# Ledger of designs, part 56: designed miniproteins, single chains, continued (2)

Each design is a single chain, and the fold is of that chain. pLDDT is the mean over its residues in the fold that is shown.

## One batch from the design tools (miniprotein)

Design m5925
Fold by ESMFold2-Fast:
Structure m5925 (fold): chain A 101 residues (1-101)
Amino acid sequence: SVGISDKEKELIELVKEETRLEGILEGLSPEEVEQRAEEAGKKKAEELRQKRADLEAQIEELLLSGNTQGAIDLTKQYMEELDREIEELRARIEELRAELG
């Protein structure tokens, strides 16, 4: 099992790859493909940073109120969400690769 940060990093790289493949299929230049991929990766990284900060604030509030189980459940829910997004992106990437072949 990989940690949360490793899953977030994997998700960012998968978003970049999906964006590259979509750009290639749309007939974009190599420069435009890479530019869009980098922009998509940066946007996803920012979304994940904001989500992590919100999660950490909620966990802190739960711990301060003595709700340790709620903190565990939120962490598990976030990891499950990352795993779902990773699985969905991997499936989309395979579909895009099939369209390129």
Scores: mean pLDDT 89

Design m5926
Fold by ESMFold2-Fast:
Structure m5926 (fold): chain A 62 residues (1-62)
Amino acid sequence: SDKVNKIAQKIITTSKGFFDGGFSNTPDDSFKIGVMSVRIDQKSNPTVSDSELNKGIKLAKS
């Protein structure tokens, strides 16, 4: 869905930001931090369902 694609892109962009900023030593760790950051943001400002968020995480990882 469009929402799944948008949340996947946000995870990718956020993860890249943490990696490029030197906040983690590996792309995999940056991805985990990016996912955590997006999960925290969604808890405070929900724009997608938990199901859509989980699908977005899978799409972002692939």
Scores: mean pLDDT 82

Design m5927
Fold by ESMFold2-Fast:
Structure m5927 (fold): chain A 116 residues (1-116)
Amino acid sequence: MLEEIRRRIAELLNRAYTSDFDEALKHLRELGRLILELLGETVPEDASPVEVFRKAAEVAEKRGLPQIAESFRRMAEAVEKALADPDPEARQRYLDEAIGYLADGFYLLLSELEKQ
């Protein structure tokens, strides 16, 4: 089960990294929902990727996973900066940072789940 989830998340991360900005945001939102499901939580269907990852950070923090919470918080901040910036080059840099933080947080979460 964890290996199939790991594979799907890796595929979505690659799609986010190789997609244009709007498609990348859709893939990041889907990734966030999968991560919240792994944490035993759900979010509204219309939640933004920023809202999804802020929720994931909050849930991780409440579960005593501060490094995972920090990664998801930084991811949400990077997406928020990308959305606010009118410069396409700056938007892409923030998006790349967001994907990096997401990957870090996800692999830390996967390591914690494998201990259980």
Scores: mean pLDDT 80

Design m5928
Fold by ESMFold2-Fast:
Structure m5928 (fold): chain A 66 residues (1-66)
Amino acid sequence: AMRPLSPQARALADLAVRYYRQGRYELAAKALALAILEEGDPAPVLAYVREQLGDGIDDILRYVKL
């Protein structure tokens, strides 16, 4: 089972998902990067977002700057 995200990291990951669904990929990437920095580990954040977006996460990752 995947570890649950911290509340702040989850809020930022949910924001990334919302921006992606609006076609705002650069904003989605910024929110995702902030979620990763807040959690301190990319693995649970990427797993959470991939569960919601599937392969759509690859569109966001192109814009992520860590």
Scores: mean pLDDT 80

Design m5929
Fold by ESMFold2-Fast:
Structure m5929 (fold): chain A 74 residues (1-74)
Amino acid sequence: GTAVSPSIERARELIKDKDPELAQLLSNPEISLLAQQYLGKKYKALLSPQQIAEELIKLKQEFGADFVAHLKQF
């Protein structure tokens, strides 16, 4: 399978201090890969770990329980 990028793993560590529930979701490689694909489609640019963390925190705040469903539909 496709490996999760080091930038996503670093973003997860940054998220852990701000949103431990989101960090736990991203500990699942399937969800981390969906987040990676979502960001690649939406921004079409290389994001820093800090930018990845900020965007994923915003999405989790906006969509809550529907966070994973939103990533899958994009």
Scores: mean pLDDT 81

Design m5930
Fold by ESMFold2-Fast:
Structure m5930 (fold): chain A 109 residues (1-109)
Amino acid sequence: TLEEFKKAVIAEANDLGVDPKLHDKIVTLALLYLNSVGNPSLALNPRLINLVVKSAVLALEQGSSVLKIEGKGLPPALIDLVPLKNVPSEYVNAVAKELYKMKPSLFTN
């Protein structure tokens, strides 16, 4: 399941013409977003995969902006990745904290 999700994310990133050097970062963001929504059944949904890849690219592009780690400081792309509009703030904050640990530059100017 998890490996199929990673493979699907990489395939979608390639289809969208994303730089291969960003694939590992995009996969990691995709996994964090999937974890934040708490629903593994979404893992192979093509619409979710497309949304996740596009939003991960946008989040990486916005990495030059100084952002708060708390949920209200997340890039809009992270909110748009959540298929449910009423996601608890703890999930949003968990994603932000993991992103900060992996890529602090996403939260620095």
Scores: mean pLDDT 55

Design m5931
Fold by ESMFold2-Fast:
Structure m5931 (fold): chain A 68 residues (1-68)
Amino acid sequence: METSGPAVRRLLEALRAAGYLDEEVSGGNSDAITRAQSLLQSLGVADAPVTGAVTPEMLAAAERFLAR
């Protein structure tokens, strides 16, 4: 699982661009990741627990949700 790196940055930027994350809270790292995971859970996009680590499945689900 990735807590930093290209996949995490891509997820955070996609959510930010879609208006789901404020620029103030998307500084990267664990806080932004935890907020992104909580958001994806609340939207029904990801069914995994909030762990602070982004999975490839979570990234793919978020990208599909944002592209629809």
Scores: mean pLDDT 65

Design m5932
Fold by ESMFold2-Fast:
Structure m5932 (fold): chain A 81 residues (1-81)
Amino acid sequence: MALGGSSREEALRSAADALGLSYQDVKELVEILKKKGYSEEQAFARVGTAAAIANQRGIKAKSVEDALKLAEEAPTPASPL
């Protein structure tokens, strides 16, 4: 059994709250990103970035499409040290 499964679910639930979406919508967003050629890790990172942008701007995504746009707006190949 993988240590940290709970941590991933908690991170996605937190992202859902920040984006104004359901947990299922955020899971769908991850799958859409994976279908677009992102790895699972990249998809999770982009969902987290979209949630951070939404929270910083004080906006809520009205749909999975809006959240996808936020996730793709941030061309971040590098994490800060």
Scores: mean pLDDT 73

Design m5933
Fold by ESMFold2-Fast:
Structure m5933 (fold): chain A 79 residues (1-79)
Amino acid sequence: MSEELQRLGEAVYEIAKSVSPEDAAKIINEVGQGLLAWQEGNSELAEEHFRRAARLAREAGASPELVEQLLESGLRIAR
């Protein structure tokens, strides 16, 4: 769990550095909503938010590797 949280945080940090501040804020918000849903026991909602964060990151021009790391770590947390 802590390893997946660290991988998620690393991906979000690197993505935020590589995209516009506006896009970074949207991606960070979706990741935050995913983590909140996970803490509330709603795995399906958490997965949905992590998938939205990954889509926003891809659309913002983040590297495919970072988008995949965000999605993979988010989905592992949601399980």
Scores: mean pLDDT 88

Design m5934
Fold by ESMFold2-Fast:
Structure m5934 (fold): chain A 106 residues (1-106)
Amino acid sequence: SSAQKAVDAITSSVMNTLDRVEELYKQKKPINEILLELEIMLGVLRIARWVLSKTDPELAKVLSEFIEKVEKIYEKIKKDPSQIEKGVKELRELAEEMRRKMLALA
């Protein structure tokens, strides 16, 4: 279904960003560069939520809940960069939870 393809695209986008974040962290890149990757992801997710709100409002609701959790983890990392590895792990688990919830509705 088109809804299932949207779920897969959103989940893949998140996982790709988290892989990029981990790579930048391992390369000891500045925290601002790592935070920028998460900020870009949040922007993309907010656009995806807006698009889904027009076609699949139940999926948009699940994505909204995920975005709120991402924003909280982002603020924790911004305040304490030592939280990056824990934050990435939590974001991967939350993305898989989001995917399962969305697929149940699609």
Scores: mean pLDDT 89

Design m5935
Fold by ESMFold2-Fast:
Structure m5935 (fold): chain A 110 residues (1-110)
Amino acid sequence: SEIEKFIKKIKELIEEYTEKIKEAIKKKDYLKAGELINELLIEIYEILKEFGKKFNVPQEKIDEVFEKVNKVAAEAFEKIQSLSPEEAQKLVEEAFEKIYKIVSDFLKSA
């Protein structure tokens, strides 16, 4: 289905960026990790806007789900800076799995 195509696109995007962010954390490059998180969030927002336009979902609902995504990402980025690289990589993986669930549940319910 068309919805399954959006879900797959989000999943592949999150998986790609999660690996890049984990690599930056392994190098203790938190500036690069933050830049990659911001790039991922911009890409997710663009996909959500495309979905909203295609399925006539109000912009307010798109903004609401994106606010939830932003909160998870912001909380994760704050926490990783005080953790070991191993713990930070695990937290990033868990945070982006949660983001995927938020977005995929939204896409399935719209």
Scores: mean pLDDT 90

Design m5936
Fold by ESMFold2-Fast:
Structure m5936 (fold): chain A 74 residues (1-74)
Amino acid sequence: NAAQAELDAAKARLRAARSPQETGDAHTEYWAASYRADPAGWEARLQQALENLRKAGLEDLEPSVRRLFANLTA
């Protein structure tokens, strides 16, 4: 219940974001809320994020993305 409300609020913030900074903050909140709502699916989301980096040629950012996910779940 609370986790779902938090996820819904995070989705609303993400949709309302207009600047790169707002988008970054909204993504961080969305990922944290997504983890709390569905911890079992979190690993799949991490793998999808890493795959997207590889497709974009940004594989050198993988350690940073892994650290971000670890910090969001700590």
Scores: mean pLDDT 71

Design m5937
Fold by ESMFold2-Fast:
Structure m5937 (fold): chain A 56 residues (1-56)
Amino acid sequence: MTPEELEQQMNRQIELSDRKTQEELSKTSDPKKRQLLQGIRDGIIKIIEAVKNLSI
């Protein structure tokens, strides 16, 4: 798998997860749940960025 192919697949997964998380966020008014969902999104993004940096 090329780095470009990996990046495209990961970006698509992030987009799908982000959309679902946004839908979940729109359904809850609980600040704690909103913070947790945001943390999950941020965690996934950080993992992707770390994988990209390992290629250097």
Scores: mean pLDDT 72

Design m5938
Fold by ESMFold2-Fast:
Formats: C-alpha cells, sequence, structure tokens
Structure m5938 (fold): chain A 62 residues (1-62)
C-alpha cells in the first residue's frame, strides 16, 4: 500500500540519519542532521514518527 511504501521510506531515512549521526563530531552537525531528518519525515506525512525519532535520538545522544 501507499502507507507501507511511506513507512519503508521513513525507515530508510532514519537508518541514513543514524549513520550520519554516528559520524558527526559536533553538536551543531548532530542538530542539523536531526532537523533535516525531521523535515524529510514531515514531508512524507510521518510527523508523529518524526517527533518520536527526535525524542529517542535526543535521549540516546544525551
Amino acid sequence: SVQDQRLLQGVAIVDEALTRLAQAKTQAEKDAIIAETQAELDSLGLSDYAANFVALVNKALA
């Protein structure tokens, strides 16, 4: 379904973001990656998923 396709895209976006976050060396780089990822997920209509992603990443990186 279209919803399943959007969720698969969301998973791929998050996976790429986590790889980029692991390589980021400054807080500014991490903040930029998080903001870009949130915007990409929001553009797919996955705003709740984007909010959960931000919350989980902030906990993991703290």
Scores: mean pLDDT 81

Design m5939
Fold by ESMFold2-Fast:
Structure m5939 (fold): chain A 109 residues (1-109)
Amino acid sequence: MEPEVVELSPEEAERLREIAERTRLGSLILILHGVEPEEMREYLVLAGALLSRLDRGIRRLAREVIEEVERALEKITRLLIEKLGIPEDATLEELRKRVEELLEQAKNK
């Protein structure tokens, strides 16, 4: 099946980069807390692959990939609120700090 390809504007690419970064950081936090680790690992791989493409200046992406990462972020945001009390409006910097703290805790076990 030939995927429907979308060419993003620079502004759309920057918005998608933020979505992918939130998906990556949120899935890492949830994995480190043992929340749906199999599904969260799939979202981590998806977000990482998308970020790699965007970092290379690739703006031509399959629509299915864009829709999948948007759905992943919706689920991740819900789980962060429900399971960990992390608010929807948490900044990328706050999420990065949370990941760093959790990784340091895991390293000391």
Scores: mean pLDDT 84

Design m5940
Fold by ESMFold2-Fast:
Structure m5940 (fold): chain A 64 residues (1-64)
Amino acid sequence: SLDDYKAQVRQALDQLTRQASTVDPERAQRLRDDAYRDIDAARSREELDAVFRRYSDRLHDLID
């Protein structure tokens, strides 16, 4: 279901957020909050894939 996919995206981003929090906890938390808002607003798997790409890229920029 879409809700199950939302849960999977949240779990994957939470893993990246934990890593990013070791570098910049305030920015990592803001990115997580923004990502969760966008995940909640998403109406399709395609939108969720776009949200995942956007926030995973931003989180990787913090840890790389």
Scores: mean pLDDT 88

Design m5941
Fold by ESMFold2-Fast:
Structure m5941 (fold): chain A 96 residues (1-96)
Amino acid sequence: AASAAERELILAEASLVLTSLNAGLKISEALGNKDIKYGFRLGGELAARLMAAVRAGDEEAVERVVEEAAKYAPEEAERLREIARRALAALREIEA
């Protein structure tokens, strides 16, 4: 069976992707762009950057990406911060 840490990492990574897509849509709207494709593109880029930072164990890279998102989508950015920190904690537990 998967460990609790492995399950938490999988769930946190999935939540990170979904919340990033929603953040991209809100950033797009805040910039006056109602094109859903542009919002999904921003969200996809945000998800890719956050996933790379988490997998690298780079908390500073996570914070940089979150701070960029927070200017336009502060609620989603805070959720991304919380999820990314959970993923980082789970990764450290697995690698221990």
Scores: mean pLDDT 85

Design m5942
Fold by ESMFold2-Fast:
Structure m5942 (fold): chain A 78 residues (1-78)
Amino acid sequence: LSPAQRFLIALAEAVIELSKNEDVKKFARETLERAPSLTDDEAKAAAVKLMNKVGKEEDDETYQAIVDRVAREAQALL
């Protein structure tokens, strides 16, 4: 797995764990399933799309918790 794919997987897992909205969790699970088959550019685009959905559907506390979780994980992936 590339760093971009590993980042997307970590992001999707954080969203599945921390999100309160079932549609957001479902989108994250679908993203996680696709992540190993995506190119680096597609993985980056998918990460942006997933975070945009979280930003629209979740409260600020949930959004920040996801960002904080992924920031800690991403430092291990770089």
Scores: mean pLDDT 82

Design m5943
Fold by ESMFold2-Fast:
Structure m5943 (fold): chain A 55 residues (1-55)
Amino acid sequence: SKFEELAKKYGVSPSVVEAMEKLLQEGFSEEVVIQLASRFGGISKETAREILKEL
């Protein structure tokens, strides 16, 4: 799946990528999604930004 491919590419859990997509679909801003992903997903803000570009 798209989430599994992105997770492997960026070295994160597929559940983190899926959660980022869901937050975007619910209307959260990209900046908020980046902050939540870095704080709770165990990834850097830079990694979160790169994942968002490919969602």
Scores: mean pLDDT 84

Design m5944
Fold by ESMFold2-Fast:
Structure m5944 (fold): chain A 83 residues (1-83)
Amino acid sequence: SLIEELKAKVEKAKSPDELLEIFRKFLEENRDKLSDEELSEATKVVADIAAEKFPEDAMLIQMRILAETTEALVELRRKRRLA
């Protein structure tokens, strides 16, 4: 599962920046393969792990996760509309 692979990588992240880079790369590689539901699941998993591992940075991480997820949703909808 793509989400399980993402979860494993994010759980091993050593910093907030590393966690966000993992999520960004995941979205860039998999945006065409994810449903809206799968994207929501991936976002929730990353946000939950970020809050657990980096609680003092959680708000900034969550804001950046939301920004990346929003861009991915826009791109997915654009591609579906053009198909």
Scores: mean pLDDT 78

Design m5945
Fold by ESMFold2-Fast:
Structure m5945 (fold): chain A 55 residues (1-55)
Amino acid sequence: MKEVVVTKDGVVKADEDIPLKKGEKAVYDEETDTITFSDGRTVPKVLALPYLEEA
């Protein structure tokens, strides 16, 4: 697992809409290729990747 940071405001459209704020931190799980946001919501890395940078 490693920490990642949201680089721009936006919304990830997955099973539900996940609003993102620039500067928000999330966790990348390399074993499952998923991102877990600070509110506990989890999405596949590919859907969130354009909004994220390694912290």
Scores: mean pLDDT 77

Design m5946
Fold by ESMFold2-Fast:
Structure m5946 (fold): chain A 94 residues (1-94)
Amino acid sequence: PTTTVTFSDEKEAAMLEIGARAAAKANPQLTVSVEKVGGNTVITLSLPPSAGPVTGEAEYYDVDTGNWYRVTLTVGPSGAILSLERTFLRSAEK
């Protein structure tokens, strides 16, 4: 039981990848695979159907906005994406 998402936008793909890797680090039952195919990013998530929802959070710097954000991802049964949110944290210091 897997969920596969294909992205043509590298920023959307990066947001899901950051959240998914954070969730997998906290929850070893979640498997994350990321592949680059031409201009697209393919992300595959797998979580046992009996597992409850798992959540991952990570902070990242967006070079285009100059800001730091938190990504929160909640993954349900079969790797279903239940929620993917981005929260502003702070502007970069320079």
Scores: mean pLDDT 81

Design m5947
Fold by ESMFold2-Fast:
Structure m5947 (fold): chain A 85 residues (1-85)
Amino acid sequence: SHMLQQARELVRQARELLRQGRHEEAARVALEAAMLALRASEDREGILRTIGHILAGIGEMHIGRHEEAARVFLEGAEDALRASE
């Protein structure tokens, strides 16, 4: 799926931004990856888990914890991508 490949590329970009210390950009890209992986997912339980990670990451981002937000969004994206295998 083109959407799954795009989500994987966004995961790669978010991880690179985290390595560079660009935490706010990493969080934004990781959220985009999680949202795309969520839309591509067909597993109901994986979908609910990924929604939980997205909500938690948005909370972290709202209080300025961008590095933690990026990690939480990446975890959600990766869970959804694994469920699609």
Scores: mean pLDDT 84

Design m5948
Fold by ESMFold2-Fast:
Structure m5948 (fold): chain A 68 residues (1-68)
Amino acid sequence: MPFKVINESGDAALGAELEALLSQFDDIKDGQTVTLGVLDGKVAITHVPGMSKEQLQALLAFAKEHGL
């Protein structure tokens, strides 16, 4: 698998949307992991691998859209 999403948030729909976003990037190295978890009682992206500027900007836009 090119990457793995670890969903610890309990929000399966949000986890699936994040996986769909990241599946658009073919330059993600195998074994890289993004964690969707809970921080201070709120759903948050708690871990990201080394990302390109474009990948990071897409992830930040996703976080903003979903209030993360």
Scores: mean pLDDT 73

Design m5949
Fold by ESMFold2-Fast:
Structure m5949 (fold): chain A 65 residues (1-65)
Amino acid sequence: SALEEALVELARKYGLSDEEIAEALELYRRFGPRAAAVYIVEQVYKKKGKEAAEEVRQELLALLA
C-alpha cells in the first residue's frame, strides 16, 4: 500500500536496516500503523538519539493523520 511504502521510505531515511524495516512492516500488518510507528521511533532513538527520534515522530504523526 502507499502507506507501507511511505513508512519504508521514512524508516530508510532515518537509517533503519533492511531487517529493522522488515520488522516494522510485520508490526504494521499484524497490529497496524501505530505499532510500526512506535517501533520506528524506538529504533531511531537507539541509533541517533532523542532529537532524531522526535523528528521522525513528528513526520510519522503527519503521515498517519
Scores: mean pLDDT 88

Design m5950
Fold by ESMFold2-Fast:
Structure m5950 (fold): chain A 83 residues (1-83)
Amino acid sequence: MLSKEALEAAMEFGVLAVEWAVLKTFEELPEELVERIDELLEEGSKLEVKLFNGEDVEEATKKLEEINRELRELIEEAKKAAE
C-alpha cells in the first residue's frame, strides 16, 4: 500500500488537474502559462503511474510534491491572469 504522504500527493495532484481543466476550458489564458502547466501535468501523471506501480515510491512522492507546489503557484497566477 502507498504511504500516507504518497496518497496525499496523488490526491492533491488529481484536485489540481481538475481545477486546471476547468480553468483552461472557460478562461482565456497566456499560451506560455498553459504550456508550462500542461508540461507539469504530463510529468505528474508519469509520477502517479510510478506510485501506483510501487516504483521508486519515495523519490516519486517527493518529485510529485514539488510538481504540486509549482502547479499551485502557476494555477494561482492563471486565476489572476483570467481576472
Scores: mean pLDDT 82

Design m5951
Fold by ESMFold2-Fast:
Structure m5951 (fold): chain A 90 residues (1-90)
Amino acid sequence: SAEERQRALIEFAERLKERVEEYVKNSDEKEIPSSVFIEMVREVAEEIVKEHPELKPLFDAIIESFSKMPERVPVDLILSWLDITLELGS
């Protein structure tokens, strides 16, 4: 259902935000390598897709889009994207 899809996307954004915040806390870096971020996205997406297999094409498209990111991405930009996603989901 649309409600189940929305909850899955919120859960994805929440889990991804936790991983990014943990990386920042442990590294004290203002930028994250895009390869590290993409791996976080892939791992969290795989967890969500196990419960919601219908979302696989959406997450595959998201991961492909992130492959076009710069080598390093500002953490503040990533957190802003996630916060917007969570706000739109509420």
Scores: mean pLDDT 81

Design m5952
Fold by ESMFold2-Fast:
Structure m5952 (fold): chain A 98 residues (1-98)
Amino acid sequence: HMKQIEGDIAEAFALIYLSIAKLSLERGDVEGAVEALKKAFDLVKQAYNEGLLSKESAKRILEDIKRLLEEVGKVADPQTRAEIEKLIKEVDEFLKEL
């Protein structure tokens, strides 16, 4: 089924963005890490809402996104940290609805 292929591609891209976020964090690029995590979250949210990702897959990836956001927040400046805290709240709200 085409939807299965689209779901697999969406999951793969979300995992790529998680890897980009980790690499950005290792390089001290906090802004790049936040941007990658936002893209991963938007992709997972869209793919789940379109029925392309299972609840279990979406939950797992969102929990990984949240964990990385918390790690990035520990080294971020106060302005970026506020943005990260808002994004964590949005991820938590979406996780609660799953």
Scores: mean pLDDT 85

Design m5953
Fold by ESMFold2-Fast:
Structure m5953 (fold): chain A 61 residues (1-61)
Amino acid sequence: SMPTVIVGIGVGPTPEEARKKALEEAKKKAEEQGLTPSDVSTVVRKLPDGNYLAATALYVD
């Protein structure tokens, strides 16, 4: 069966801040739905404006 995926997005002036925001958003969404993630994947990219974008995917069985 296909896993359920919950995505959080974060933007910040550092990669660390962007990751933190993305993970916090994804965890909040999972908690609101009563879901427990089994896997995590995060990507971080530098934006043209000098900020960083992070996307966190939480995979749920």
Scores: mean pLDDT 84

Design m5954
Fold by ESMFold2-Fast:
Structure m5954 (fold): chain A 82 residues (1-82)
Amino acid sequence: AATLEEVKKGLEEKFGVKVPEDASEEELEDILIELQAEKEGLSEEEVELVREARRAYREGREEKARELGEEIERLVEERKKE
């Protein structure tokens, strides 16, 4: 995501959680990562990759963020094949 509204909407739709209207982008990212980890059954390693991807994206390393995103997707898909 590109916008703060998309992050808020994702949290509300997927987790049924009301996001504070005055929440910062960083606070929304932390909440999203934590809730996604619980919902998707992410391991500590996968959560770490998500945080690294977000950090890389904020630092303007879009290529690195994309690589990390693809790695996370592969790990999640591998688990879903059970």
Scores: mean pLDDT 68

Design m5955
Fold by ESMFold2-Fast:
Structure m5955 (fold): chain A 93 residues (1-93)
Amino acid sequence: RLEEWEELLKEAAEKLKELGVTPEQLAAAVRALAEELRAASPELRALVEEGEAAARASGFTDEDSLKAAGVGRAMVALPLEEVRELLERLIEL
C-alpha cells in the first residue's frame, strides 16, 4: 500500500540523516547498494526483493525507484551500525 511505502521511506530517511548521508549520495550509490545487499545474505536479498515488490504494487515502474525501495526495506531492517558500515564502503562517507 502507498502509506506503507511512505512510512518505509520515512524510516530509511531517518537512518540516513543520523549517518549524515544525503538523498543525492544514496541515489548515486543505489544500484551498488542493491547488489551488495543481495550478495550479503539470502535474508537481505529477500528484503530487497520485498521492497521492490511493494514499490511495483504501489505503481513504480522505473528501475532506480524499485532498487531504492529494495535498499530502503533492507536498511530499515538492519541495525544502524551495519547500515553505516555498508554506506561507508560504497559512498565513502
Scores: mean pLDDT 71

Design m5956
Fold by ESMFold2-Fast:
Structure m5956 (fold): chain A 60 residues (1-60)
Amino acid sequence: DIGYRNVKGTLLANEGAQLAVDGGSKEEAMRLIEEGYEVGGSIGGTVALGIRDYVDSLVK
């Protein structure tokens, strides 16, 4: 189910981004974002990359 994969990938990436924003482990946050990219495929992966860029902008 491509819809399930897209949603799961997006949720994983969002969890990683929230971890980074809250000052948690950046290594763990990046792991979640990468898992989201791989699980989400093209659509979820694009969202995960956007979230990664956003997180990178917050931490400089």
Scores: mean pLDDT 70

Design m5957
Fold by ESMFold2-Fast:
Structure m5957 (fold): chain A 75 residues (1-75)
Amino acid sequence: SNAERVKEQLDEIKAQALEKIAATTDPGEIQRIVNEMVRQMNALLEESNGGPDVRAYARAKITEVVQFAEEKIRA
């Protein structure tokens, strides 16, 4: 379905962001990566007219990456 394709794209955006965060120790670069991920996910949701399920899925992925990024910046 369209929703499943959008979820797959959200998973890919998350995976790319996590890979980039893992590759750097610079807090400023980590924040830039998070901001770019959020921008890409929001753009995808707007383009796809994502329903409540897809929006909830994206929110969960954003929360996961933000938590990982914050923990890495604090460490």
Scores: mean pLDDT 87

Design m5958
Fold by ESMFold2-Fast:
Structure m5958 (fold): chain A 89 residues (1-89)
Amino acid sequence: KAEAVLDAAVDLTLRTGRSPSPAEIAEELRRRGIEVSVEEVREIMFRLLNEPSGRLSVEEARTLASLRDAPLEERVRAVNPVEVLKRAA
């Protein structure tokens, strides 16, 4: 489910050129046949990005798109270098 949320956020960000809201991500997922609430999307995005806003930047979306076939953990590390440093310590 988390991977599907991240993929929808990346697709929306690249398609619109802006950071999608949790509501926009939830709507995209529902359109793809994935049942998810706005609250679940917000929680998942916050956990994946480790950012209070839970919003994906266009630059982050491009990085994640280049890693689309990579495991979720590698994709999260590419967007959150700080988490990689904490894990290495």
Scores: mean pLDDT 70

Design m5959
Fold by ESMFold2-Fast:
Structure m5959 (fold): chain A 79 residues (1-79)
Amino acid sequence: MPVLGIVTFDVPEKDVDKVVEAAVEAGRPHSVRVATSVNGTTVSVGLIAPTEEQAREAVKAAVEAVPDATDIKTVLRPL
């Protein structure tokens, strides 16, 4: 059953675009669809994977790509 992994984090405004690109590229090999949302300095990356295991790997890869981000939160949601 498909799973949505969501990674939400804060970064300085000047670094938002660069950090979004890094998280998306890191999560992409483990996901079938990637979507991003930005609200000021808060970034959310949604990663849809066909299984919970792949969703966990996508979320892990995205988090590891943004080591300097603050207030990192992760959620997994069955679709």
Scores: mean pLDDT 77

